# Ledger of designs, part 53: designed miniproteins, single chains, continued (3)

Each design is a single chain, and the fold is of that chain. pLDDT is the mean over its residues in the fold that is shown.

## One batch from the design tools (miniprotein)

Design m9940
Fold by ESMFold2-Fast:
Structure m9940 (fold): chain A 99 residues (1-99)
Amino acid sequence: AAAKAEEALKKARAAVEAARAAETAEEALAAARAALEAAREALAAARAAGRPELALEAARAALEAAKAALEKATTLQQILDAIALILEAIGLILEVELA
């Protein structure tokens, strides 16, 4: 339903703010993972509701959260984790746009 997609988008946007406000790379990565999870929920709900624009906005939010995590990364492992999240978010954007 559209309401479920809107709720998931709200969670994704909140996770972006958490990633940007994070004082550590670990907190930013946790927030970016939460944003990606919310974006996947938004994609499933938006497809069911016929509202692909909500899925696209959530996927873009996941990308912004992942970019914030990359900016805060200080170790090679954290950089690789952030890049993986960026690639997954880009994959969701492409999945929505190519559907």
Scores: mean pLDDT 88

Design m9941
Fold by ESMFold2-Fast:
Order: sequence, then structure tokens, then C-alpha cells
Structure m9941 (fold): chain A 68 residues (1-68)
Amino acid sequence: AMEEERKRLLEEAVRAAEEGDLERAARLASQTVSDPLLAALTGHEVGRARSGEEVRAVVEAARKAEQA
């Protein structure tokens, strides 16, 4: 299911950010969002993240936004 795939991508993005790979984190996080504009914004915000917690918050906010 897409929800399981998105959860896996989110966990991988969080892990990448914790390892200091913000470019990989941004790429993975953008894939959790289906809207192209939100995906681009999500990747940009994740690239500025200082922790895995911030990556998770950005992705969660983006997913809630695309459901609104």
C-alpha cells in the first residue's frame, strides 16, 4: 500500500538526516508527497533540517497539507 511505502521512505529520510546526509534525506522525503509543488517544498525544507525530528515534522505537515 502507498501508506506503508511512504512510512518506509519517511523512516529512511529520518535516518539519512541523522547520518548527516541531508541531500538523500530531502530526496527520500520529497517522494512521500504526491503533489509536485508540495514535494519540492518538502525537499527544500528537509534540506534545512537540523535533526531527524525536524524531517519527520516537515513530512507530516506536507502530508496533512495535501489531504486538506
Scores: mean pLDDT 79

Design m9942
Fold by ESMFold2-Fast:
Structure m9942 (fold): chain A 68 residues (1-68)
Amino acid sequence: SHYEKGLELLNAGRYEEAVEYFRKAIEEDPNNARAWLYLGMALHHLGRVEEGEEYFRKAYELDPSLGA
């Protein structure tokens, strides 16, 4: 899946590509809270911290257990 490919790219340090795949994952399933979370993490690695924080907030709103 796009989500799984995003995770592989994130772990490989391929952050721009990870962002692309997580965006596709969210487009296919906007309720995938973990895709929002990992999109935020990839953006943080790219120095796009403000954007990453926005996506962390969306992830937490969709699944509050991610913040527990």
Scores: mean pLDDT 87

Design m9943
Fold by ESMFold2-Fast:
Structure m9943 (fold): chain A 66 residues (1-66)
Amino acid sequence: MDEVEKAVQESRDQMDATGRRAEELLADRSPEQREQARQAWQQSTDQFVQDTRDQQLKKQQEELER
């Protein structure tokens, strides 16, 4: 498996696990607040995964040029 894909998958797994725990901690919040937090988390997760992939690709390319 590509190191980049491995890092991306691990990032997704971490975000999913954290999101699940956060949802449980927000159980005492209103359903509307939980939905808002969930949507914000989903957007942040997508951005974080994308950033992780870009950074890994840049580092891999830089190492190859060394």
Scores: mean pLDDT 76

Design m9944
Fold by ESMFold2-Fast:
Structure m9944 (fold): chain A 76 residues (1-76)
Amino acid sequence: MKLEEAEKKAEEEAEKWIKENEEEIKKAAEEAGLDPEEVKKKALEQAKAELTIKYIAEKLGEKAAEELRKKLVAEQ
């Protein structure tokens, strides 16, 4: 599986996860004094990254997932 395929699959799954956890995300945003829509957007980006790493780990192994995780942190 290429990174692009993993990202596309992760995006679909992340969007579904956001819908399922909408109330929890809203509550967390209210507790932090943040806009719920902005928190949802950031949660979606984080869920996409985590799911992409998961799919890369399943197909290319844990070492590849670890290197990708380090790159995502460095680019932020």
Scores: mean pLDDT 72

Design m9945
Fold by ESMFold2-Fast:
Structure m9945 (fold): chain A 68 residues (1-68)
Amino acid sequence: MTQVFVQQAKRAIEEAREALERGDLKSARSYIQSAILFAEKAKELGAPEAEKLLKEAKELEEKLRKAE
């Protein structure tokens, strides 16, 4: 079910952005890790949007690294 992993990745990306905006780096890290996991699973299952979601999650991971 590619759709479930796409939805979970999108939600995790959104939560990660909000956590970073609040300065909640611990929550941001957790959401970023979830976003990467779900985006990778969606990509393995052939979801067309998965590469974009994985890129967004990796960009948030790099932003978190710079914020610490």
Scores: mean pLDDT 82

Design m9946
Fold by ESMFold2-Fast:
Structure m9946 (fold): chain A 58 residues (1-58)
Amino acid sequence: GPEIEKLRKKAEEYRKKAKELREKSKKTGDKNLEFEAEILEGIAALLEGVAKLLEKKE
């Protein structure tokens, strides 16, 4: 449903932002950006997990 789609879309947005932060970290050597990317990837994984649980047929 629309709520599940919103969770997946938000997860995709966080994954995109994490990718941008990882690329910037590689260019600048800023480990804080790498750490922030890891946190966003973790949040995205949790959102995908919740969406999967809500969508899964028994």
Scores: mean pLDDT 83

Design m9947
Fold by ESMFold2-Fast:
Structure m9947 (fold): chain A 60 residues (1-60)
Amino acid sequence: SAEEKIKKVEEEAEKKIKELLEEFKKQPDTLESAIELFVKMSEVTGEMIEKIAEIKKAAA
């Protein structure tokens, strides 16, 4: 179902964000590292939104 596919996309995005946060802890504590984390998290969120939109479009 579309709901199951959406849940899977959300779970994959959550896993990626957790991995990015763990990776960030290993980086220097600088503004540059924080900006890089923000950019990468924004990319994960964008991909999640696009995938959910495509699932909804296909289910309609």
Scores: mean pLDDT 82

Design m9948
Fold by ESMFold2-Fast:
Structure m9948 (fold): chain A 66 residues (1-66)
Amino acid sequence: ISEEELKKAILLLRQGKFDEAAKLLGVSRETIEKIRKGELSDEQIAKILGVSRETAKRIKEILKKL
């Protein structure tokens, strides 16, 4: 995933547009819900999304604050 697509996906997640964010990230809506519920570790998120552990942690914190 590109940094531009990642920023757009984060914006969609902040807006509660989980289906659109999932499609842009190349994952299922179920994966987004698992991240939101705290069911996935930072390492698992990083591997699934193809991002760094630092970026995965930021995505997890954003979803947790929604």
Scores: mean pLDDT 79

Design m9949
Fold by ESMFold2-Fast:
Structure m9949 (fold): chain A 110 residues (1-110)
Amino acid sequence: MEKYKVTVTITFSGRVTREQAQALLDAIVEEAKRIGGVKAKGTLEDVPDVATPESLAARARYPDADDREIRGTLEFEADSKENAEKVIELARQAARAGGATSIEVKVEKL
């Protein structure tokens, strides 16, 4: 079967917390998994780097700086074009409801 890789990049404003952004990505991943024939992974782009003790310490020293734009990346592998389109629609609807300021979608045939 031809597989499709779908990458959805969601940008949130400073009014959306990292906790809220992570919860939204987790919700999208769980709903995408329910489609069957879909693998899903969600990652906040700045969180893995900020999770280091040095990065967390630097952030704690500047608490007056608003959290900059938060970016989340959703990666899906779909076993069909139909399932790829379903996860794109799901991600777009959920991101819009969750206060996303931009949504970028890339689709690659594997």
Scores: mean pLDDT 70

Design m9950
Fold by ESMFold2-Fast:
Structure m9950 (fold): chain A 73 residues (1-73)
Amino acid sequence: SEEVKKAFKEAADAIVKAGPLATTPEAQRKLREAGRHFKAGVDAVAAGDDETAIEHFQRAKELAEEAIRLSQA
């Protein structure tokens, strides 16, 4: 679905942006958690569970954005 594609892209973009900025241990922990949710989202897409995939991609985006914020503190 287009919503799954959008959620995937937004999560991927946030993780890519967060990577070089996550320089503290707490920011790195949030980025690792974002990566785990991103993987769970990809696995859900493969299983045909679009609703679960969107939830995981949204959580991955939130965690990556938290990692960016923690790196600016």
Scores: mean pLDDT 89

Design m9951
Fold by ESMFold2-Fast:
Structure m9951 (fold): chain A 80 residues (1-80)
Amino acid sequence: DFLKKFLEATKLTLRYLVEKNDKEGILNTVDFLINYFENLGLTEAAEKLREVKEKIRNAKSKEDLQKAVDTIISILDEVL
């Protein structure tokens, strides 16, 4: 299934970006996911991602960034 493979690849990308402490890369990935889920009619998942995006913007440590990404991964798992 294309969606499952895409989401698994996205999870790996997010984990990599956390390791690099790349906050901007994570924000760009979340923006892409929000648009993608809205286009699929997955409105609840898109709304949850918008909430997490604000947490990422306000993240002051790598640990905050990791927690936000863990929340994104949980949202992606719920879409399956």
Scores: mean pLDDT 87

Design m9952
Fold by ESMFold2-Fast:
Structure m9952 (fold): chain A 102 residues (1-102)
Amino acid sequence: DELVEEVKESLRLALEYTEKAIKYYKEGDWKKYSEYMARAVGHVLRAIGLALEIPDEKKQQEMLDTLKEVVKLMNEAEEYAKEGDWKKAEELLEEARKKIEE
């Protein structure tokens, strides 16, 4: 259960850095956008590594499924942000945060 909470915290950080990256993209700061997206990806990779250490196979699979859904929503949010739909991007990141709390 401690590992489950560490996975969730890494995913929350991935979403936070994705939100910051989108804000820099909107401002035209491509360097900060790239730096914050790299940090978001780093936290996703950490979440995967931690999830694979969960000794309960059912809990591990549930966390990997949640991680997959969260990453999908993060990617969709970035796509909408690049198209200028900032509201839809924010809604998708909020949906991803709700998935973590399940």
Scores: mean pLDDT 89

Design m9953
Fold by ESMFold2-Fast:
Structure m9953 (fold): chain A 87 residues (1-87)
Amino acid sequence: SKEANDYYQKGLDYYARGEYDKAIEYFEKAIKIDPNNARAYTLLGEVYYRKGEYDKAIEYFKKALEIDPSNEAARLLLKRVEKAKAA
């Protein structure tokens, strides 16, 4: 929907500015309306990874892959976070 996409775009703007808590807020609003937005889940995973919250990052990347199993970005980022957590 337009509303879900508007929230998603706002999340991207905050993410680009490094305002991660606001990015999370708007991505969560976007997925509440459109729960199949695999890219929003991937970006939530990236934000939590940047914040050092590896377990949450893993959870969101796995959710993105449940929605889109061919999501190369989520697959590669999941592998990176799992390696970082193991170190």
Scores: mean pLDDT 88

Design m9954
Fold by ESMFold2-Fast:
Structure m9954 (fold): chain A 75 residues (1-75)
Amino acid sequence: SAAHEAAARAAAREAADGAPVVGGEGARRAGELAAERGAPVPEEARDALAAGAAAAGGIDVESLGRALAGIATGS
């Protein structure tokens, strides 16, 4: 839903705190914030996203927001 997408994007931006790219801990924090805001992002998906970001050497904030939105909408 649009509300879940908005929550996911807002969570990614808040976790990044102005940085264009975040590491695994930033991605984990974004997932936690999205879940707190009511976006359905289960712990397993948050763990996988954080591990993926760490392995890649980082994830950009827009890609992080889209990934969280996709998880939350079941896409």
Scores: mean pLDDT 82

Design m9955
Fold by ESMFold2-Fast:
Parts: structure tokens; C-alpha cells; sequence
Structure m9955 (fold): chain A 65 residues (1-65)
């Protein structure tokens, strides 16, 4: 997963009110620091709580320009 994809997913979750701004910034910083494992773990935990968002996220990633 790229930094741009993580940012897109994180911004989407923030806009939906699923995560806080602080949580969003933490995820982005983990990826910037090369800690993809921790970033993906946090995203996985969030998505497990919000499975209905998986389809929407897949659509967003498919429509990337």
C-alpha cells in the first residue's frame, strides 16, 4: 500500500467521522516513518468495526486518477 492510498483511506474515514484527526495523523506518520505494519494494523482494526465502509474504500481506490 502506498502513502497516497493510506492518506486517501484515512481522509475518507475522517470525513465519515469514523476516526479522529489525531488518529488520522498518527496513521499517516507511521507510514511516513516506514512503519507500514503498525499503520495497516490500525486501519484493519478500524475497518473491522466498520465493515460497510470496505466496499466504498475499494471503489475510491479503483477510481484513483
Amino acid sequence: MTLEQVKLITEYLLEKGVISKEEAEEIIELVKNGDYESALKKLDEILKKNPELLEEIEKLLSEKT
Scores: mean pLDDT 76

Design m9956
Fold by ESMFold2-Fast:
Structure m9956 (fold): chain A 63 residues (1-63)
Amino acid sequence: DENAAISEAAREAILEMTKKYGIDPRDIAVGGIIPDGSLFGPENARKRAEEAVKKAYEEKKKK
């Protein structure tokens, strides 16, 4: 299932990047900043997830 692969890629990217930046994955989810990405394939879903984590990291750093 292509949609399952997209969701899995996004989830893996979030976990990897949140671990790298020391961010709780829950902090990413609370803001609703995780995009659906379903039309862009697994690679684009991963990149969008990484961007969401980086944005959350920047916002957390400002606090």
Scores: mean pLDDT 61

Design m9957
Fold by ESMFold2-Fast:
Structure m9957 (fold): chain A 95 residues (1-95)
Amino acid sequence: MAEQLKKDGENLIKVAEELITEARRLIEQAKNSSDVDEKKKLLDEALRTAIAARIAVAGAEYFSEDPEKVARLRAEVDGLIAEIDSLMKEVEKEK
């Protein structure tokens, strides 16, 4: 039982790290786009990806034996969500 919970925690950390990387990639693609509709689609996809990472981090809090790593991932995903929200507000000002 304990070994399985540890593996589940390690898997959730890996999933969160991969989703954080994907969300950052989508944010950079949105920043480089000149099309408002494309920016909106990329930022919506980035937000959905960041929310999925947030869920994985919440799961890792339950199963992981590394609370410091989980706390760092939590801070990273919260920061990504805040950046996406800021960028979406900037795009809404572009007519």
Scores: mean pLDDT 82

Design m9959
Fold by ESMFold2-Fast:
Formats: structure tokens, C-alpha cells, sequence
Structure m9959 (fold): chain A 58 residues (1-58)
């Protein structure tokens, strides 16, 4: 939930995109309707160049 979301954002800001992705996915497993988690996960995937996967999570 929010704990995982906050950790993911910290990792994202550090440029640790693989770890950030894992935490955002954990947040979505707890709350699948968390729009912020979906948006930052999509942004993380976009930063990694995985455009198709980014579109699927939005």
C-alpha cells in the first residue's frame, strides 16, 4: 500500500528503476486501484524503455 509506494518513489528518485518497479508492483498487489502507483509504475517502465508494458499498466 502506501508504505510500498513511498519506498518505490524513493528508489525512483535515486534512479534505481528496477527496484522502484518492484515496490510499485507490490503497492498495486495490495491496492489494485491505486492510480498514483499505476502512473509511477508506467513512468518507471517508460524510463526503462519498456513502452508496451507501460501502456498496459495504465
Amino acid sequence: ADEYLLKGLELFNEGRYDEAEEYFRKALRIDPNNELARLVLAQTLYEKGDYEEAEKVL
Scores: mean pLDDT 83

Design m9960
Fold by ESMFold2-Fast:
Formats: C-alpha cells, sequence, structure tokens
Structure m9960 (fold): chain A 66 residues (1-66)
C-alpha cells in the first residue's frame, strides 16, 4: 500500500524534525503524513492518520501558548 508507506515515511521525518526542535517542519510533515494515510484503505493507516493529526495539533497548540 503506497499511501500507507508514504505516510509512514513522512511521519518518521516529522518525528526527526520534532526531535531537532524544527516544529514548523514537523507540523507540515505530520499533516502531509496524515493526508497520505487517509488515502489508504488500511484500518492501521486510518489510525495512524489520526495520530499524525494529533501530533500536528499538539505542536500548533504549543506554538500558540509560546
Amino acid sequence: DENEEKGRKLANEGVEADRKGDYDTAIKLYEEAAKHYEKSPSLTAKINAVAARLNAVALRIDKELA
């Protein structure tokens, strides 16, 4: 499933950006990961899409509070 694989790659890149403190890049990567996961018919991909969007929202909230 190409969309699930692409989503996973982007989510991993988002985690790396987050670890480096590049929060703007991490937010964009999590949002792109979610878009790819949402295109997959896989239930696991749909769950991962929710997780990726939650990670993006959490970082956006942190930026709003900072």
Scores: mean pLDDT 85

Design m9961
Fold by ESMFold2-Fast:
Structure m9961 (fold): chain A 66 residues (1-66)
Amino acid sequence: SKLEEIARRLAEETGLSFEEALEILEALLEGDDSPAVRLYLEGRITPEQANLVGRLAHELKKELGL
């Protein structure tokens, strides 16, 4: 699926697990950015990686017609 494809790309670029990347993207599809914000505030992702999360979520929404 497109969700799994984007989640794999996010995991590869950030070092997060596939499951963690998938959870973040699914939350963002529902309008919940809190999992991604939490990772950023905890220092688990860089500012550049946080921007990537937003860009990939935007790409995913366009592909799904959301």
Scores: mean pLDDT 84

Design m9962
Fold by ESMFold2-Fast:
Structure m9962 (fold): chain A 71 residues (1-71)
Amino acid sequence: GLSVPRYTFKDKEAGEYFEKGLVLLTLGRYEEALKYFKKSLEKAKEAGDERAIKLSEEFIKKAEELIKQQE
């Protein structure tokens, strides 16, 4: 299973986009999850939240790999 660390994003909107991405990921909606993780990354970069940036980038990579595995 995916291990999700509990971390509170400095920017509330970045955190909300990330949580939406996680929900979509658990529903198998990988392309939509990717879209929300990218939105979260953009806001995290604006906030200078290095931990949120890394976390969003990791989940972008995970969503992209899951999309590639769908035949």
Scores: mean pLDDT 83

Design m9963
Fold by ESMFold2-Fast:
Structure m9963 (fold): chain A 59 residues (1-59)
Amino acid sequence: SLLDRLKKENEELAKEYLELGIEEGVRLIELAVRGASDEEREKVVEEYKKKVEEIKSKL
């Protein structure tokens, strides 16, 4: 997995990746609770995909 690779190569990036996953999860739960549209959810998912790619680029 990406997390296992990050833990092996760069512990600080692994921490950033885990914190990013928690942040995404919290935002998606908040959107679900207020009944947000599929379009709003997809924007959040795409935002965090870009942040994950940024982390991957630092490996």
Scores: mean pLDDT 84

Design m9964
Fold by ESMFold2-Fast:
Structure m9964 (fold): chain A 89 residues (1-89)
Amino acid sequence: SKEELEEEIKEIEEKIKEIEEEIKKKEEEVEKLKKELEKLKADPNADEEKIKEIEEKIKELELEIEILRGLLGIYKGLLNLLKKKLKKL
């Protein structure tokens, strides 16, 4: 029904918003960690193990962001298809 389709569209729009907010939070965390890493690399007494841990965490977050961006693309594509279907009703 038209009502069911409108409900599905709303649910997908909410999921898109949640994914966009999660990406933003992870990007802000990456920026924070990159600044911390730059400070550590400037310190000649810095712990190499700590540097490696931060670099690994940045890589993990960047991979998670890439996965989330992929999911965002899928949901946006699905939203577009559902909106086209709604227009035919």
Scores: mean pLDDT 89

Design m9965
Fold by ESMFold2-Fast:
Structure m9965 (fold): chain A 83 residues (1-83)
Amino acid sequence: SMREEAERYEREAERALAEGRYREAAKLYMKAGLAYADAGDYDRALELFDKAVEAAEKAGDEILASLARMNRGIVKVEKKNAE
């Protein structure tokens, strides 16, 4: 399921973050956020995009941070439309 996929990406992201692999952590948090959004868990998706932004900033990857912010904005709109 998309939730199980999201949980897997989140666990992999936490491991990458603990190992100082910030760019990989940011990409994995972004994948987890997208999977949670696809599962309809918008609040969890927004939280993971915030973690992706933080990890991307720690990696010095401003393009990746901007992409995570863009995905966060899209999901925030989807959440509002679902209400």
Scores: mean pLDDT 89

Design m9966
Fold by ESMFold2-Fast:
Structure m9966 (fold): chain A 95 residues (1-95)
Amino acid sequence: KREELEKLAREANELLVKLLRAIEAGDAEKAREYLEKLEEKLREAGVKEEDIEAVRELAEKAIEAAKAGDKRSAAVYATAAALIAIGALFDVLLK
């Protein structure tokens, strides 16, 4: 049980890093791929759907801002998405 949650958290963290790098690079296709995989790992780990939805909405805003060349807004939205994802995983791991 605990080993499975630790594995899911590590996989989610790796996907989060890949998502952030894809957003930074302006690669919307890869960013969306990593976002979908991240959502599935968060769901498997038992993260609330409300938190997963918030991560998706903020990540999509970051992707669109990056595509438009608005790097500052992309960074703000991407950081917010990352903080929600990390906080939700932290809460699950503490149970």
Scores: mean pLDDT 86

Design m9967
Fold by ESMFold2-Fast:
Structure m9967 (fold): chain A 92 residues (1-92)
Amino acid sequence: AAELARRAAELAIEGALVALREDPSAVTAATAAAIQGIGGLFNVERLGDALGGARDALGGGEVLLEHSGSEEARRLGEEAVRLAREAIELAE
């Protein structure tokens, strides 16, 4: 669970950076996704909270899927959502 949550958070952060690069008009959404990804990574790495980290990563990935015009950012968001949901199921 923790490794999947960490990877999901990393993908949300990467996707947010891609979204900002490819579509600067989506800066608010990219920033929100980055904050959630960073929060997710902090929850996993500093607090040992895989479930909280996975939920944050899920939120970040969903923001990218809903608001990014970048195909690459959406692809990263899809993978973040997939891994985050898997981590949540394993942590429950």
Scores: mean pLDDT 81

Design m9969
Fold by ESMFold2-Fast:
Structure m9969 (fold): chain A 108 residues (1-108)
Amino acid sequence: MEKEKLLEEAKKLIEEGLELYKKKKYEEAIEKYEKAIELLEKIKEEKEAQLLLGQAYALRGEAYYEQGKYEEAAKDYEKAAEAYEEAGDLDKAKAAKEKAEEAREEAE
């Protein structure tokens, strides 16, 4: 099914981004997460897509944070929290909100 293919490709892009992040290739990691987000937005009504959107936004936020782009990091953590809330993962949503607050404090 189209949805299954989009989920599989998004998961692969997230994994590729994580490997680039571990190598401190933050810009390249961000590009992978952006592509994953684009695919997942096409099926955002799916609970699994919302969970992966939360993960991709949170990971892109981490990469922005490492680059000192704290405002961009905060915005991504806020989007991660919203995606996790829509998926019903309140614990991950809370963690993402806390990271957004930390990034906003750094941006001041």
Scores: mean pLDDT 89

Design m9970
Fold by ESMFold2-Fast:
Structure m9970 (fold): chain A 74 residues (1-74)
Amino acid sequence: SEDELLGEAAKLIQEFAAELNRILSEITDPEEARQKARELINKFKERLLELGIDPETAERIAKVLERYVDEKLA
């Protein structure tokens, strides 16, 4: 069901957020942090696609996250 899919997506988002926060907090080199964050975002996007999220929606989410990272590391 959609509720089950949303539950899986919420768990994936929580795991993603925890790892992204770790990257942004623990890596002192902004360029290394940016690279690691982009790798994480790409992996997250692929997992959203595996859950059946539309490619267009997954791409939009990835772009929002990329912008967030760029703003945090500016």
Scores: mean pLDDT 82

Design m9971
Fold by ESMFold2-Fast:
Structure m9971 (fold): chain A 95 residues (1-95)
Amino acid sequence: MEKRLIELEAELGLLQMERSVLLKIGKKLNNKELLEKVEEIGKKLDELEALLARARAAIEAGREEEAERLLKEAEELLKEIKKKLEEAKKLDKEA
């Protein structure tokens, strides 16, 4: 469980950096659709951070079943965030 938590925390950090880059691009290009997607992604990243904090607390308290459930929820949310980031990247291109 600790290895999975550390890997998920590292992925969260990378996604937060990528979201920050897209936010700067959206502001520079005045791209409303991109900015709306970036805001949605930001909210999901906040949810993931809170979920990982709860998973860490469960691991530290020896609540293995709760920790496993929270890690599984975090993995699903991470997958959703990655899909939304790929959608947002497509909005930075003008034809």
Scores: mean pLDDT 85

Design m9972
Fold by ESMFold2-Fast:
Structure m9972 (fold): chain A 79 residues (1-79)
Amino acid sequence: TKEQQLKKAADEVSKMLKEGADPKEVAKKTYELFSPIIGEEKAKRIGDAILTLADSGADNDQLASAVKTLATYEAEKLK
């Protein structure tokens, strides 16, 4: 299901962040993984949110939590 695909994508992105990946690379990967599931516009908004939070001083654990929260919100909208 799209819900399971989105959960898997969010887990992958969260793992990258927890392993110390650069937030800019993670934002790009989020766009690539989420776009085929939730569409380009929503995927870009989540990627942009990661960059905004990182620029505001959020650490990678906080970014990982934010990605999972945003992915859960989008999953609730899937039929």
Scores: mean pLDDT 82

Design m9973
Fold by ESMFold2-Fast:
Structure m9973 (fold): chain A 71 residues (1-71)
Amino acid sequence: SIDEIAREALELSRTQPVHVAIKEALERFGYKTSDEIAEKAGERFWDLVAGGKSLFEATKEAVELALELLK
C-alpha cells in the first residue's frame, strides 16, 4: 500500500536524503524508479512540508506523485 511505502521512506529518510529514501522505498516494493522521478517526489515533499503538511502526509503525497509519474 502507499501507506507502507511512505512509512518505509520516512524510516530511510532518517539516514538519507528524502528523494533517495523515496526511491529506495519504491524499489523495495517492486517499483523501478528513475533518479528524475525521485528528485521530483523529493521536491513535492519539501513543498508540502513548507505548506504545513505533516512529514507522513507529505511523504505519502510525494510517493503518490512518483507512482503517477511511473505510469
Scores: mean pLDDT 87

Design m9974
Fold by ESMFold2-Fast:
Structure m9974 (fold): chain A 114 residues (1-114)
Amino acid sequence: KKEEEARNYILEGQKLLDEGRYEEAVKAFEKAIELAKDNPVLKATAYFNLGRAYLKLGDYEKAVKYFEEAAKIFEELGRTQMAAEAYRLISEAYEKLGDTQKAEEWRKRAEELA
């Protein structure tokens, strides 16, 4: 039941992201994280999409934070391709912050997983 609600909030948040409604998407993904407490796949998916929403909002520090949370769970689950994608987006966020060294470090980490 709570997992079904978490999935519905993830789908709603993804629709809001597609519509450019980034602040509303953040709220939907935050609700999904709360409801997905005992489901690591849904929790990681919600964190990943929360990172994407913050990247679109220009909050690059929060984008990094939530992509790191998603990547950690994806690695624990053996989903190395999803973890690599999160690391690539962390690299992009650091490029936007002007931190070229960290952008390169995270790009290299993504390549090592792929």
Scores: mean pLDDT 90

Design m9975
Fold by ESMFold2-Fast:
Structure m9975 (fold): chain A 56 residues (1-56)
Amino acid sequence: MEEDLLRAVKAAKELLDKNASPEEIEATAQRLVEEGVDPRVAEALKRSVKAVLEMN
């Protein structure tokens, strides 16, 4: 569980740093699930990144 959260946080930072498109955010969340990250963690990442980018 903790490893999943760390991977999600790192991915979120990368997406925010590059001002990722919605397609890139979706692709990253799908990749994390394929790599064994909890789907709930991947969904939380997707929602959080989208919310932050909407505020920018």
Scores: mean pLDDT 78

